# Designed miniproteins, single chains, part 97

Each design is a single chain, and the fold is of that chain. pLDDT is the mean over its residues in the fold that is shown.

## One batch from the design tools (miniprotein)

Design m3377
Fold by ESMFold2-Fast:
Formats: C-alpha cells, sequence, structure tokens
Structure m3377 (fold): chain A 77 residues (1-77)
C-alpha cells in the first residue's frame, strides 16, 4: 500500500505546490507511525525527485521497500 501511494504521487509527474504539500503530509504520517527521522527525510527527498522527473527512480523504489519493511516491523509485536 505504501509503495502504491509513492507510485501514484510520482505518476502525476509535475513539480507543483500541491504535490510538494502531499509529500510533506506523507512525511508527517510516517513520523506519527514511528518511522525513523532519517528514513522519513529520505522518503520525502525521493518522492520530490520522482515528482520533478515525472517517473519512478531506482532510489525511490529502494526507499519505498525500506519503508514497507519498517512499517511491517512497527505493525508486528
Amino acid sequence: ETMRRVEEIARQGEADPDKLKQVDAFGEILRLLGVPEELVERAKKAMKEQIELGKLTEEGVKVGQELAKEMEKLEAE
């Protein structure tokens, strides 16, 4: 689910203020879920870069995978 949201934001392919606002909101949600600050900042940077390029990047995919693993750990006991 998290990777699908990152992909959806990147797919829209324009660096506009509304997209940057969505990146910030996503980062806040990750912080509330207990994701480490370093990973939150890497995720925001990767999403912003993908929005500016209008496509998914290898770095963005890797960060998405790290986020998925971290969220799985947070949901586990």
Scores: mean pLDDT 70

Design m3378
Fold by ESMFold2-Fast:
Structure m3378 (fold): chain A 78 residues (1-78)
Amino acid sequence: KLVEDLKKLIEAARDPSVPPGLLAQAARTLAERAEKYDSPKAKEIAEKVRQWAVAAERGDRETAIKYLEEALKLAEED
């Protein structure tokens, strides 16, 4: 489910109609969920998602998408 949730956030981040604050809230929720993921990379994934939330709050969609893609790669390697 973490991989699917990350893919949904990437889709939402690419949609200019979605407010940055709403994306940041979704990212914080996913980071909490990622920390509960039974994976040695769970903390790294959560950190990338938190970095995405900070970038999204600033309106930096390119940086936000990059962090989400890095988190997705880590989640898919498990």
Scores: mean pLDDT 73

Design m3379
Fold by ESMFold2-Fast:
Structure m3379 (fold): chain A 90 residues (1-90)
Amino acid sequence: DKELAQELIAKAMEELAREAEKRGLEAVARAARLGLEGLLARQAGDEETAARLAAEAAALEPEAEKEKEALEELLEEKAKKAKEEFEKAK
């Protein structure tokens, strides 16, 4: 299901951007925002804007690498919260 996959990716990018901004991971947050905007542009049929935004996000990869350790900690924290919520639901 293309629509479901795009919705899940968009939500994941938005959540990642929000959490990264909260943690001061500016390059990761910006890359996630650009990725989301690129996805939305592609869905609207604006392939030129989608390609430009994807290139801008890719250009942030070296800066995102510098935030790699903090990004890994953020993802581990998110996984731990998901596990705790799952256990609480039982």
Scores: mean pLDDT 75

Design m3380
Fold by ESMFold2-Fast:
Structure m3380 (fold): chain A 61 residues (1-61)
Amino acid sequence: SPADEALARLVELVKEARAQGLPPEEIQALFDEFVRLRTVLSPEEAYARFRERLEEAIAAS
């Protein structure tokens, strides 16, 4: 389903962030931001923001 595909994409992004050395506390903080944004943004916009924020954090580490 689209929801299962979206969840799989989120899981793979988190795994990649962990593999790149991002600390679990930072990943958790970014995920908490994503969950909050899901109340005000569309699912696709919230997902795009979460991905962008993870990529920026990985590039900064």
Scores: mean pLDDT 79

Design m3381
Fold by ESMFold2-Fast:
Structure m3381 (fold): chain A 70 residues (1-70)
Amino acid sequence: VEEEIEKWLDEIEKKVEDALKNYSLAQTERLLRELSVEFFKKLEELGASPETIAKAYKRILDIRKKVLEK
């Protein structure tokens, strides 16, 4: 379960980084938002613990800072 979550987070980071190369910052922010909504829905369907959800949320924030703030 945790390994699958990390894989999904890595895929989100890659998609956002790739999008930033070809699209505007606003379009990339929209994509990250859409991917985040889909991702957290998957976590709910898996019955992920509150701790796992908190870690995933921090990772999404880190991706946003790393890719969109510089």
Scores: mean pLDDT 78

Design m3382
Fold by ESMFold2-Fast:
Structure m3382 (fold): chain A 64 residues (1-64)
Amino acid sequence: MDPAELAGKGALLALEGREEEGLELMKQAAVISGATDEQAERGLELALEGRGEGAASSVLASGK
């Protein structure tokens, strides 16, 4: 499983206007990395701000 790939895919979907699908992938990445749904939502917010790389890092780092 690659939570970084899932988080990146989620960020891309959010930027394309598919925020619901993007959040779902972010939550999946969060579960795999041990992060919370709230951290996944934060990652989505960063993606919408044009910081897709930061969104992925935020979800993954919080899952230590």
Scores: mean pLDDT 69

Design m3383
Fold by ESMFold2-Fast:
Structure m3383 (fold): chain A 88 residues (1-88)
Amino acid sequence: MKKLGIVAGKAAVDAGLLPALEAGREHWEARGGEVRIAVVESPEEAAEAAREMVEAGADAVAAVGEKEEVEAAVRAAEEAGALAFGSL
């Protein structure tokens, strides 16, 4: 996988997830990959961020956050033709 998108709900970021996502991004980029992280505040923003990441060439999209945000991001990524997976 060359390009990874991560959609993170603001509530999860506020709960302290952001440093772990940043560490993962640095690790991935050090190996020649590209990671894009979007922080979203709603299911609509999550879906739009996921679609934009796939349009920008993401091979897969990972979503983390509240259930509705995760479901919206996964659905949008799959509809756009990428692999998608989510965690709450």
Scores: mean pLDDT 77

Design m3384
Fold by ESMFold2-Fast:
Structure m3384 (fold): chain A 96 residues (1-96)
Amino acid sequence: SIEELEEEIERNISEAIEAVKKGDKEKALEAIEKAIEAAEKLKERGEPYAPEIIEQLKQAKEAIEKGDKEEALKHLLEADTTIGIRRLVRGVEKVT
């Protein structure tokens, strides 16, 4: 479901943030790649925010590859905010 994909993205972003804080580059890249895969599935489902999340995650990946932890955290937090807002909006849409 879309909700399961959104949860998977948010979980992997959280794991990536923790890995970056610990200096675990390999774990951070693994978590980002899993988040990108889930976001690509959201894009296939027609979710309008998915392309933005994918771009933010790719920027985080590039920052990690360059060794820029501050830039990586910035982009991961941007992606976390984007998915968090979408999940909140979806929760409100279910209230009838």
Scores: mean pLDDT 84

Design m3385
Fold by ESMFold2-Fast:
Structure m3385 (fold): chain A 83 residues (1-83)
Amino acid sequence: SKEQETRDRLVRASLHIQKAVDAVRAGASRPGTVVKFSATPDGTASVEAPGLDPEARKRAEEHLAKAAKALGTSFSGTFTVSD
């Protein structure tokens, strides 16, 4: 059903967002670091955080792009690293 398809897309997007957050945390970002992000369904994503490892940034951007593709829409925001 369309409702089930929407739910499946939201679950996939949520998992990718979580993986992006995990990549930022694993990239040796300091606790309290503010992370700014954006992603579009065309595969473009950007993550800005002071001291973020470049490989961790790339992994986070890849997951955010996949989340945007699953949602079929652009999104942006900020979060604070708490670890």
Scores: mean pLDDT 81

Design m3386
Fold by ESMFold2-Fast:
Structure m3386 (fold): chain A 65 residues (1-65)
Amino acid sequence: DAAALAEAEARGAAAMARVKEAIARARAGTPLQEIAEELGADVASVIESLLNSGVLTEEEVRRLL
């Protein structure tokens, strides 16, 4: 349980850092394809994450496609 919790926290911290970086890059106008390639994710997954976070509007996301 303690080992699983420590691994989950480490993965969560890494995921949060990547999400924050992706959001910052997206807000700076970085193309979503480049962000997806850097994160090792599909563009659709990046779009979903950004829209679900509420940080970017649909128009802003569309401009980065």
Scores: mean pLDDT 72

Design m3387
Fold by ESMFold2-Fast:
Structure m3387 (fold): chain A 81 residues (1-81)
Amino acid sequence: SRKRAEELLREAEELLKQAVKTMKTNGPGSEEAIRLAEEALRLGQEAAELGKDDPELQLRGGVTAGLAGIVLGVGRLGASK
């Protein structure tokens, strides 16, 4: 399901962009940014898994998930106080 992996990857990339923008606007502990980053991580992982037969999709999905994980970690540290 290459098309499905591509669709999930595009959604994950957009959610990651929104998470970073929300974190810049509302601060690193923003609940909305944390939620967006969690969803981006989930979709990025799913895209990488579905795109296993496509090295580009697997790599892009993995990178997106990794970056989302970093954003999520920063957000959770900011929220914990």
Scores: mean pLDDT 83

Design m3388
Fold by ESMFold2-Fast:
Structure m3388 (fold): chain A 80 residues (1-80)
Amino acid sequence: MEPVAEKTTKATVGADGTATVTFTAPSSDSILEASALDPEGRLLGQTSVKAKGGETVTITVKVDAAPGTEVTISVTAYEA
């Protein structure tokens, strides 16, 4: 399936072991896939959420890293 939107940002793992990203869905209902990656591209965490068209959602990813670790969060939206 072709992605309809993508966003990549840096985040720091919080004291609870999670990282958060805010994403606004395109005009159609979408499935949002969020992946947390280390500097070498290793997958440390992944989650998916459904969003309605135009909805702004906060996505929380559980990250397999110590608090304070810098990670890259990649969010890809697919049409639902």
Scores: mean pLDDT 80

Design m3389
Fold by ESMFold2-Fast:
Structure m3389 (fold): chain A 87 residues (1-87)
Amino acid sequence: SLEQKQADARKLLEYLKEILELIEKGASKEEVVEKIDEMIKEARKQNLPQSVIDALEIVRDIAEQSIEAAKIFIEYAIKELEKFLKE
């Protein structure tokens, strides 16, 4: 349903904002990756859709390569999710 898709999008937005805040506070790559791994575990425990888990895994892979690239990607993803939630 649209309501379920919006709920899932809101939960992903919460995760992405928390990751972005951690990066902006100067957390190490290791701390950021560990936090994303905790979020993936929580998402699975809450039985969130695979699309949310896949999005977090993509962010994790980008963060392992470059925190700067992860920040840019997350900022873009947040903007797109916020647009979706306003429609």
Scores: mean pLDDT 88

Design m3390
Fold by ESMFold2-Fast:
Structure m3390 (fold): chain A 71 residues (1-71)
Amino acid sequence: IDNTEITLAEFREAAGEAAEKLLRGMGIENADPNSTTTVGQIIASAEWLLSVGAITEEEYEKIKEAVKKLA
């Protein structure tokens, strides 16, 4: 569900390096680990970063699986 909130710490734990690349692309890599974002915002950001070549298809799939697990 696009409005489901997850913490940055949970996302990093689930997606590892793929999460780090995404959070850097979003400009929030230094945010408080207890800060939240939505599943929809993560997916939209991942789709954009994939489209500009900042993440790979493999990283994109890992991100999608991680947010499904956390939602």
Scores: mean pLDDT 80

Design m3391
Fold by ESMFold2-Fast:
Structure m3391 (fold): chain A 85 residues (1-85)
Amino acid sequence: MSIEVELEITLPDGRVFKGKGIVFEDGVLEATLIDEETGNKSDVTIEGELGKAILEAALKAKKKGLGGVGEEKAGQYKIKVKVTK
């Protein structure tokens, strides 16, 4: 199963990255993220604890239905996910 998401990640230093991606059932995220401070776009693959937290947020959001929002924390990272499909 894969979930299409819009996401917002707040880094431990307070920087915010926003973007769109797909999170897979193994906790791998493939996304294009935009640094809100610089406007730079990056294609990223996120795995491990942060990837698992994104998956958990996406599952919480999906349980709420289309347009649902889920939030999670991984260490000092804050994650907000909105399900788009």
Scores: mean pLDDT 81

Design m3392
Fold by ESMFold2-Fast:
Structure m3392 (fold): chain A 59 residues (1-59)
Amino acid sequence: DEEFLEKLRKVMRERGVSEGLIDAFINSMKASKNTKEQAIEQLARVLGVSAEEVRKALA
């Protein structure tokens, strides 16, 4: 889902994540069999926030 990946990039940029790390994360999500929920959980760990906060930011 291209739209979902764009939302992930936006959230990471807004939180001050470097473009190199954003690209690495998105490429990892594209290459893996991760569900949207698993991607949200991984992003929450990277940002140090709750998965629910990430879900709200992506809605």
Scores: mean pLDDT 79

Design m3393
Fold by ESMFold2-Fast:
Structure m3393 (fold): chain A 90 residues (1-90)
Amino acid sequence: MVEEAVAFLESQGVSREAAREAAEIIVDAAERASKIADPKEREILLAEAAAEAYEILAEDYRRQGNEEMAAKLQAMAEKARAEAERLRAE
C-alpha cells in the first residue's frame, strides 16, 4: 500500500521523499484507525493525518515553484485540521 501510494504521488509530480513521508503517515493512520472502536476518535485521527500529509505535499510543491498546487494542498490541510477541531469540540 505505501509503495502504491508513493508511485501515485510521484506520478502527480511529488518528490519521492515527500511522497513516501506523506504515504507512510496516511497508511499508519489508516491502520491505527482500523483498531479504534469509537467513530469520532477514528475521524479525528484520519483528519489530523490528512492535514499533516497535505502540508508535506504543499511544501514539496512550493519547493518546486508550483505555487498553485501548494496553495490548493495548503487549503486542504487547513480544512482537514478544522474538521479535526470540530470533532474534538463535540
Scores: mean pLDDT 85

Design m3394
Fold by ESMFold2-Fast:
Structure m3394 (fold): chain A 60 residues (1-60)
Amino acid sequence: HHHHMLETARRAREAAIKALVEAGVSKEDAEKFVNGQPVKISPEAYERAVEAARAADAAA
């Protein structure tokens, strides 16, 4: 699975979106954030997104 880096990135991105939405960020803003677009999110929401992405990446 050394060529499935995209799957790991996809899981991390989906986990980050879910964490942001659970922290009160809209789906649109969560998607913009994970797509590298500038959005205003709280530091707590950002932390949760990063943790969720890392957890998903580590589970791969």
Scores: mean pLDDT 73

Design m3395
Fold by ESMFold2-Fast:
Formats: structure tokens, sequence, C-alpha cells
Structure m3395 (fold): chain A 82 residues (1-82)
């Protein structure tokens, strides 16, 4: 299976893990700036769903693209609330 292939490539797993850690750190900072608790909760749910989708990705590039889009969506909402 593709999961076994990834497990045999520790460098690929490390890169995916690093991308997730970086994206989650940025999202946490952006979410903390959203004053509306309901909007913050909805965005947190969206980011969680994006994380699940990224973890099911077939490549590092695909996972990075999904997480980058999630960060950008949170940033767009934050800018609209200003």
Amino acid sequence: SEFEALRKSPEELAKITAAYREAFAEVDKLLSQIEDKRTRSLLASYVSAAGILASASRSVEEAEAIMKEAVERVREVLEKEK
C-alpha cells in the first residue's frame, strides 16, 4: 500500500511532518487573532479537515498545497474582519 511505501521512506515522512508542524504553528497564531469565537471554531474545524485530507495525500507536494491553502483561507477571513 502507499502507506507502507511512505513508511519505508523516513525522509518523506519527516518532510510531511515538518510541513504540518509549520502550517499548524502559523494557523494557531492567525486563529488567536480572530475575535469572534464562532468564526474561530468554524475555521479550526476547516483546518482540521484540511489536515486529514493532507494526511491522505499521495505526495509531499500535494500535502503542502492543501495546508498552504488552509493557512491562506484563515488569513483571508482575518483580513475581512478588520
Scores: mean pLDDT 70

Design m3396
Fold by ESMFold2-Fast:
Structure m3396 (fold): chain A 74 residues (1-74)
Amino acid sequence: SEREANRRRILRVLAAHPDEWFSPEMLSAATGLSVATVVELMRELEREGLVEERDGLWRVRPDRHAEVVALAEA
């Protein structure tokens, strides 16, 4: 589905940059997705425990990088 494709686009960016904090605008620019779509998908990934949020920025949880890579490659 388009939602699954969009989710995978975000996961690919995150998998490549495990130590980087991303704003929604940075992920929008990197993926071509709207900021609103990025925020929705990042909240989903946070709920799944794959990413963490701090001060409006998101990054891969350090202990979950291998899972993010696997999901991005699927």
Scores: mean pLDDT 88

Design m3397
Fold by ESMFold2-Fast:
Formats: sequence, structure tokens, C-alpha cells
Structure m3397 (fold): chain A 88 residues (1-88)
Amino acid sequence: MEEIIERAREAAEKGDYETLEEILRELKEKGDDRVESRVFLMLPLEEQKRLIEKGLVSEKTKELFEGIEEGIALLEKGVERAIERNKE
């Protein structure tokens, strides 16, 4: 498990999302939802959405993403309101 996390971190630093996707598939097959969630969070949001749409992650990781998506939506709405208030 430690070796997988280290490989995932190196791949994330290099922007190697293909390797990260492979690691996530391996973790899903093992049923290690905790490590899968950690690796999933190393990906940019667009790649996270793509993996969820493909059904490549566990239910637990999908629930984590839904929580993140809700938080981002709240932040985006706040930014939009701030822009509207400052726009003439």
C-alpha cells in the first residue's frame, strides 16, 4: 500500500493521470476504499469527474467527490455574486 501511494504521488507531480487511473483501478479491485480516495484526490477536478462518469471508482470515493462538488458549487456561487456586485 505504501508503495502504491508513493507511485501515485510521483505520477501526480508529473501530471501522469494515466498512471493514476491505473492505480485507482488496482485499488478498486482490492477493495481498499481509503487508499483509493487518497489517490483520487491527487487528480485535478476534471479528471475526477471523468473517472466518476466512467464508474471507475468505489461508492465511497464517489460520495467523497459529491461532497467536494457541493463545496465547489458553493464557492463558485460566492465568486459569481462578488463579480456581479463589482460589475457596473
Scores: mean pLDDT 74

Design m3398
Fold by ESMFold2-Fast:
Structure m3398 (fold): chain A 88 residues (1-88)
Amino acid sequence: MKEVEELKEEALSLIETDPERAAELGQKIFDIALEAAKKGDAELAKYAVEAAGEVAVKYLESLGDEEGAKKAREEFEKVKEKLVEMAK
């Protein structure tokens, strides 16, 4: 949880100044979600997917891509459901 919170805060702070670094941090958060799901940690997987999705949506909104942000929000909700199911 704490590592995901720290990575999310850093990524969100970098969206305007270093969007490439923000995207890299978002991917790292998503990798944490996948590993948590594989280990059966549904709560961490859910939290990390939500954090990665927030970074992706904010990044797309910063580009003026409202349709992309909407699609990302929908896609991350679907991924969250799949990862929680995997963590059973």
Scores: mean pLDDT 83

Design m3399
Fold by ESMFold2-Fast:
Structure m3399 (fold): chain A 83 residues (1-83)
Amino acid sequence: EEEKKKELEYEITLGVFAVAYAVEKVFNDDEEKAIEEAAEIVSKGLNIEKSVAKELIRALDDVEKAIELIKKAFEENKFEPKP
């Protein structure tokens, strides 16, 4: 079922961002620095633009918005780095 496959992909992607952000918050006293560091790691790991990673990490406090951004990024093929 396509819906379950999409749900799993969104869940895994959200988990990657959430874990990266949580880890960086432990090692950084400044929230903005934690966002920057987590975005850098996820951007390199998932081959996405750092700006997209930062936007998604900032939305982690609003799970509904975070899922919407993940869905949009997949639909717009933003998970591939530009040359």
Scores: mean pLDDT 73

Design m3400
Fold by ESMFold2-Fast:
Structure m3400 (fold): chain A 70 residues (1-70)
Amino acid sequence: SMEEVLKELQKRIEELKRLSDLTQEANDRMVEADELYKKDPEKGIAEMEKVGRETLPELLRARRRFGLSR
């Protein structure tokens, strides 16, 4: 049982690292979109919406896989 617990914990640590990487990538893309917004507000907003649409579902799936809701 303890050995199974340790293996499960290692898998959760790996999933947490993936979530961290996804969060960092999303943040970097949002910073780029904000820079675009300063030059062209319409294109900047469209890019922010695109990042949100593409990234948030992945973050929410990772959160569910991590078992934070059940």
Scores: mean pLDDT 77

Design m3401
Fold by ESMFold2-Fast:
Structure m3401 (fold): chain A 70 residues (1-70)
Amino acid sequence: MTPEDEALGERGVEIVKEVNRAFELAKEDTPENIEKALEILRKLGVTPEQIAALAEIYDLPKLAEAARKA
């Protein structure tokens, strides 16, 4: 592996961990956790449309609604 491959792997793992954390928060089904999940995903550069689509795939209806209203 090159240093470049290592850096890409580290960033990929960080992104996956943050996305997973956001979805875990969204599963808690509170407005506060939904807002935190949206903030995490926005910081990662995920668009509201992408957040809504992902939320539909993972059966997170409140996150999908919040993303569509944003």
Scores: mean pLDDT 73

Design m3402
Fold by ESMFold2-Fast:
Structure m3402 (fold): chain A 65 residues (1-65)
Amino acid sequence: KPKTLVTARLYRDGELVAEATQEGDELDISPLLDALPPGRYTLVLTQTNLETGETKTYTAEVDVP
């Protein structure tokens, strides 16, 4: 059974432009990035431990060429 839920959200100028959620340890965001116009985006990754209910949030800048 999956122990982790991963949600990826991409923002531009404070607006949510793309989102994906996957159960398990990995999430491929390449399809989301390929669908976006060129520019700088903020990526927010939320990882939820399904055993403990603990959440971890990671933020990164992503440049789409």
Scores: mean pLDDT 75

Design m3403
Fold by ESMFold2-Fast:
Structure m3403 (fold): chain A 130 residues (1-130)
Amino acid sequence: MKTLKDEIIEGAKKAGLSDEEIKRMNELLDKLTPAQIVTAAVLAALAVYSGKEIPDEVLEAIKAGNYREALELAKPLVPEDLKKQYERLINAPPVLWPAVAGPLLAKLLSKIDPKEFYKRLIEILERIVA
């Protein structure tokens, strides 16, 4: 079975990221839990879709291990038509987040540039790991 990491790396390659960017993404993903990776991916998609920056308070919550709080703080970035799906993600146990976030991420990713998404994801992952 493909892991969440394998799916993200395959997507980044298809989006046209450089070999250097792919290598950096692999290094960052190896340091993070599936819940942290899903949180970062959702935030990256929301930032690109909304055209807004992720608030520092959201990134600090992730660094503290408060990924559910980070998603709550990011609610203002969520489009009205996706708020119900976003609430389902927040209310799910973190171990289920890779499965629960799939449909939400698919809808967001269909509306944004894939290359911009993966570049923003690397930036967010670096800030979480730092």
Scores: mean pLDDT 81

Design m3404
Fold by ESMFold2-Fast:
Structure m3404 (fold): chain A 91 residues (1-91)
Amino acid sequence: MEVSVSISAPDAKQGEPITVTGSASPNATKVTVKLYDEEGNLVAEKTVTPNADGSFSATFTPKKPGLYTVVAIAEAADGSRAVARATVKVE
């Protein structure tokens, strides 16, 4: 079955939490949200279960300012996957 995912992330300040919000298709059983720094290093990872309406959120606290990339991977029980990306500016 097809899986879809979308995300949104606001700009933030270093040391303050950023909340990544999104939605996944009804057949998604988990979403893995990864945070990459400006140099492409994986700095945080969280796995969340979407709500019944497909909504989800993950919170990260960046330690340095810069442009971060958020990657969300939604996965269904049959192994189908979808990926969404967003860029977050941390001041």
Scores: mean pLDDT 80

Design m3405
Fold by ESMFold2-Fast:
Structure m3405 (fold): chain A 88 residues (1-88)
Amino acid sequence: SNNRRNYNRTRNRYSTLNNRYNNMVNTYSPTVSSYMNSMSRNVRNGNTSGFSSYSSRYNSVMSRMTSVYNTRNGTMNRMRRVRHNMRS
């Protein structure tokens, strides 16, 4: 049925996005931790410029991850709706 085809397509898209998000988390997790540690150190040292630099880099990485996260979650919600619509 069209509902089953739509579900399978949405599930495959979700799987791809979920794998992409998990890969980004694994790839960027050490970098994010490094930036957080650098931000903390700069706060303790009163280095506002250093804090701002690392905060900007941290926010850039988190923004990219959040974009993929939101797209993944939107696809998951669509998959749930398609699944419910398959229940005649």
Scores: mean pLDDT 83

Design m3406
Fold by ESMFold2-Fast:
Structure m3406 (fold): chain A 96 residues (1-96)
Amino acid sequence: SNDELLKRHYQNQLKLFQEYLAQLDAGADPRVIGLKAQMTLGVASIHYSVLQRKDLLSLNQEYTQKIDAAAQANDKAALQQTLQDYIQYLQDLIQS
């Protein structure tokens, strides 16, 4: 079903974003982590477009912009917060 496919996409993004947060916490460059996170969201946006999920596309764009802003500012704390917020959002979607 589309719900099972969406949950698989959420689970994949969750795993990757948890890895990005761990790398950032270990001292990785916020600009490098921001780029990886944006690439992951870019791939997810293709799947959401195919599934015609405008709500998920809108939130994807919002998080992409927040991640880009934090990465461009080299703001580790802002990037950590945004990654944590997105992780929580994905967990809520998986549990719904």
Scores: mean pLDDT 90

Design m3407
Fold by ESMFold2-Fast:
Structure m3407 (fold): chain A 74 residues (1-74)
Amino acid sequence: SSVDTLTTFAVAMLRHEARELRALGFSPEEIAAALERARAQLTAMFRSQLDEASYARVEAAMEAEVARIRAEIA
């Protein structure tokens, strides 16, 4: 589905961002802050494009991925 495609894309984007910043030597705190900014931008975009249920699914997946990455880099 389009929601599954968007979820996969959003999660992949957050993973790529975290990996890139880590490779550049950013601290865990800086990476966490950058991921929260990226998530906020994506959620704003998706809220305008998706119905409430689809938006909630994508937002939950992004929140879970940010939490997972934060735990991994701590």
Scores: mean pLDDT 85

Design m3408
Fold by ESMFold2-Fast:
Order: sequence, then C-alpha cells, then structure tokens
Structure m3408 (fold): chain A 68 residues (1-68)
Amino acid sequence: MKKDALLNIADAILEQGEKIREDPVLLEKLREVLESLGVPKEVIDRVIEAIKEGRYEEAAEILREVAK
C-alpha cells in the first residue's frame, strides 16, 4: 500500500512537476502526504528541493528508491 502510493506520487511529479512547483498549496500537501507515508523529513526536504529546482526526474527517483 505505502509503496504503491509512493510510486503514484513519483509518477505525478513527472507528469505535473511544473504545476506542483508553481503551487505552494500543492507543495505543502505533497510534504504532508509524504510525512503520512513515513518518509523521513530529510528525504522529503530533498524531494521538495529537487522539485523547486525543476529536477522532477531526480525527485521521482528519490521516491522510487524509498519505495524499494
């Protein structure tokens, strides 16, 4: 269940990365969802930073690695 959610979020970042980057409400919601899935704060911070820098593929890969 948590693994499938992380993979779905990774795919959403790849498809909607720019929209997420532009919307502070979506960024905050993403942080909350990742925290609820048990992702460590340090990893969440790296994902958010990658999205803010336009590195959507890197952000997705971080989540896929956590899902393993």
Scores: mean pLDDT 83

Design m3409
Fold by ESMFold2-Fast:
Structure m3409 (fold): chain A 102 residues (1-102)
Amino acid sequence: SEVRERIVRELERAIKGLERHRRDVEAGRLEAAPLSPLSREELLAGIDEAIRYVEEAKRLAEAGASVDEILEKLAEAANAAAGSDAVLSEIARAALAIEALA
């Protein structure tokens, strides 16, 4: 399905974006919000968990799962990544793109 292939591509784009943000946190170019209680290590752990959820969403999409199941995994990714607007924006962008394709 062309729609499924496009959803998989949007999820791949999200994974690459999250991996870039993870590198930016490691390099000190991206930090938790100034008033956030999250440490750098907790922010990195949250991004790693978010990446795992987006990878799970991609596996579901490749298996022909419903858009609702895919979006539920992206919501779990967003919860894991709470503490960085840049990371949350990456996940939100993917969710909006997938909703527009379905």
Scores: mean pLDDT 83

Design m3410
Fold by ESMFold2-Fast:
Structure m3410 (fold): chain A 88 residues (1-88)
Amino acid sequence: ARRQRIVRFREIDEEKFEVLEETRMYTPEELRALVEEALKNDEILSVDGGAPYELVDKVIDTIMKEKNLVEEKVEESETSRLRTYVKV
């Protein structure tokens, strides 16, 4: 499995997000733990898979579904596609 890049945001409003923490690439196991912690803290997660291949997209999607998170928006960053997830 590939490591994932994660940026955690706190929502201020629809146009303004404050970066709470930008972190290194994660393993799927580490991503699960981070998602659980973020949910407890009422944080919004944005996840960047990195590479242009979708090799890790299934893993990300599986973890987010396990935690009952839905994709709120997708934005292309300078380095890759950034997907933001919120608790349903």
Scores: mean pLDDT 57

Design m3411
Fold by ESMFold2-Fast:
Structure m3411 (fold): chain A 97 residues (1-97)
Amino acid sequence: MSLFLDSRYEEWSEEDKERIEEEMKKMEGEAFLLSVGDEAEWERNREAARRWAEEHGAVLLEVEGASPAEATAAFEAKFSHLVDDDRPVALLVRLTA
């Protein structure tokens, strides 16, 4: 993970944090994690993540969940489809209330 932008990541369980970090480490490319709490910040960070992905030839993964566990499961499901893809990943995470 290269960047996280809000304290919502701190609310994730240690198991969820470790799971995402280990999955990102399995990638041989550069990884970018962007976490957002509110709608205005979400829109800015989504745009920033898209620009980063374009500049680095990366795959943008957007995940949403009502909880960190749901967001982690969504990430794992999407990341599993990239097993043969050597591109860097930009990961954008949204936690809903």
Scores: mean pLDDT 60

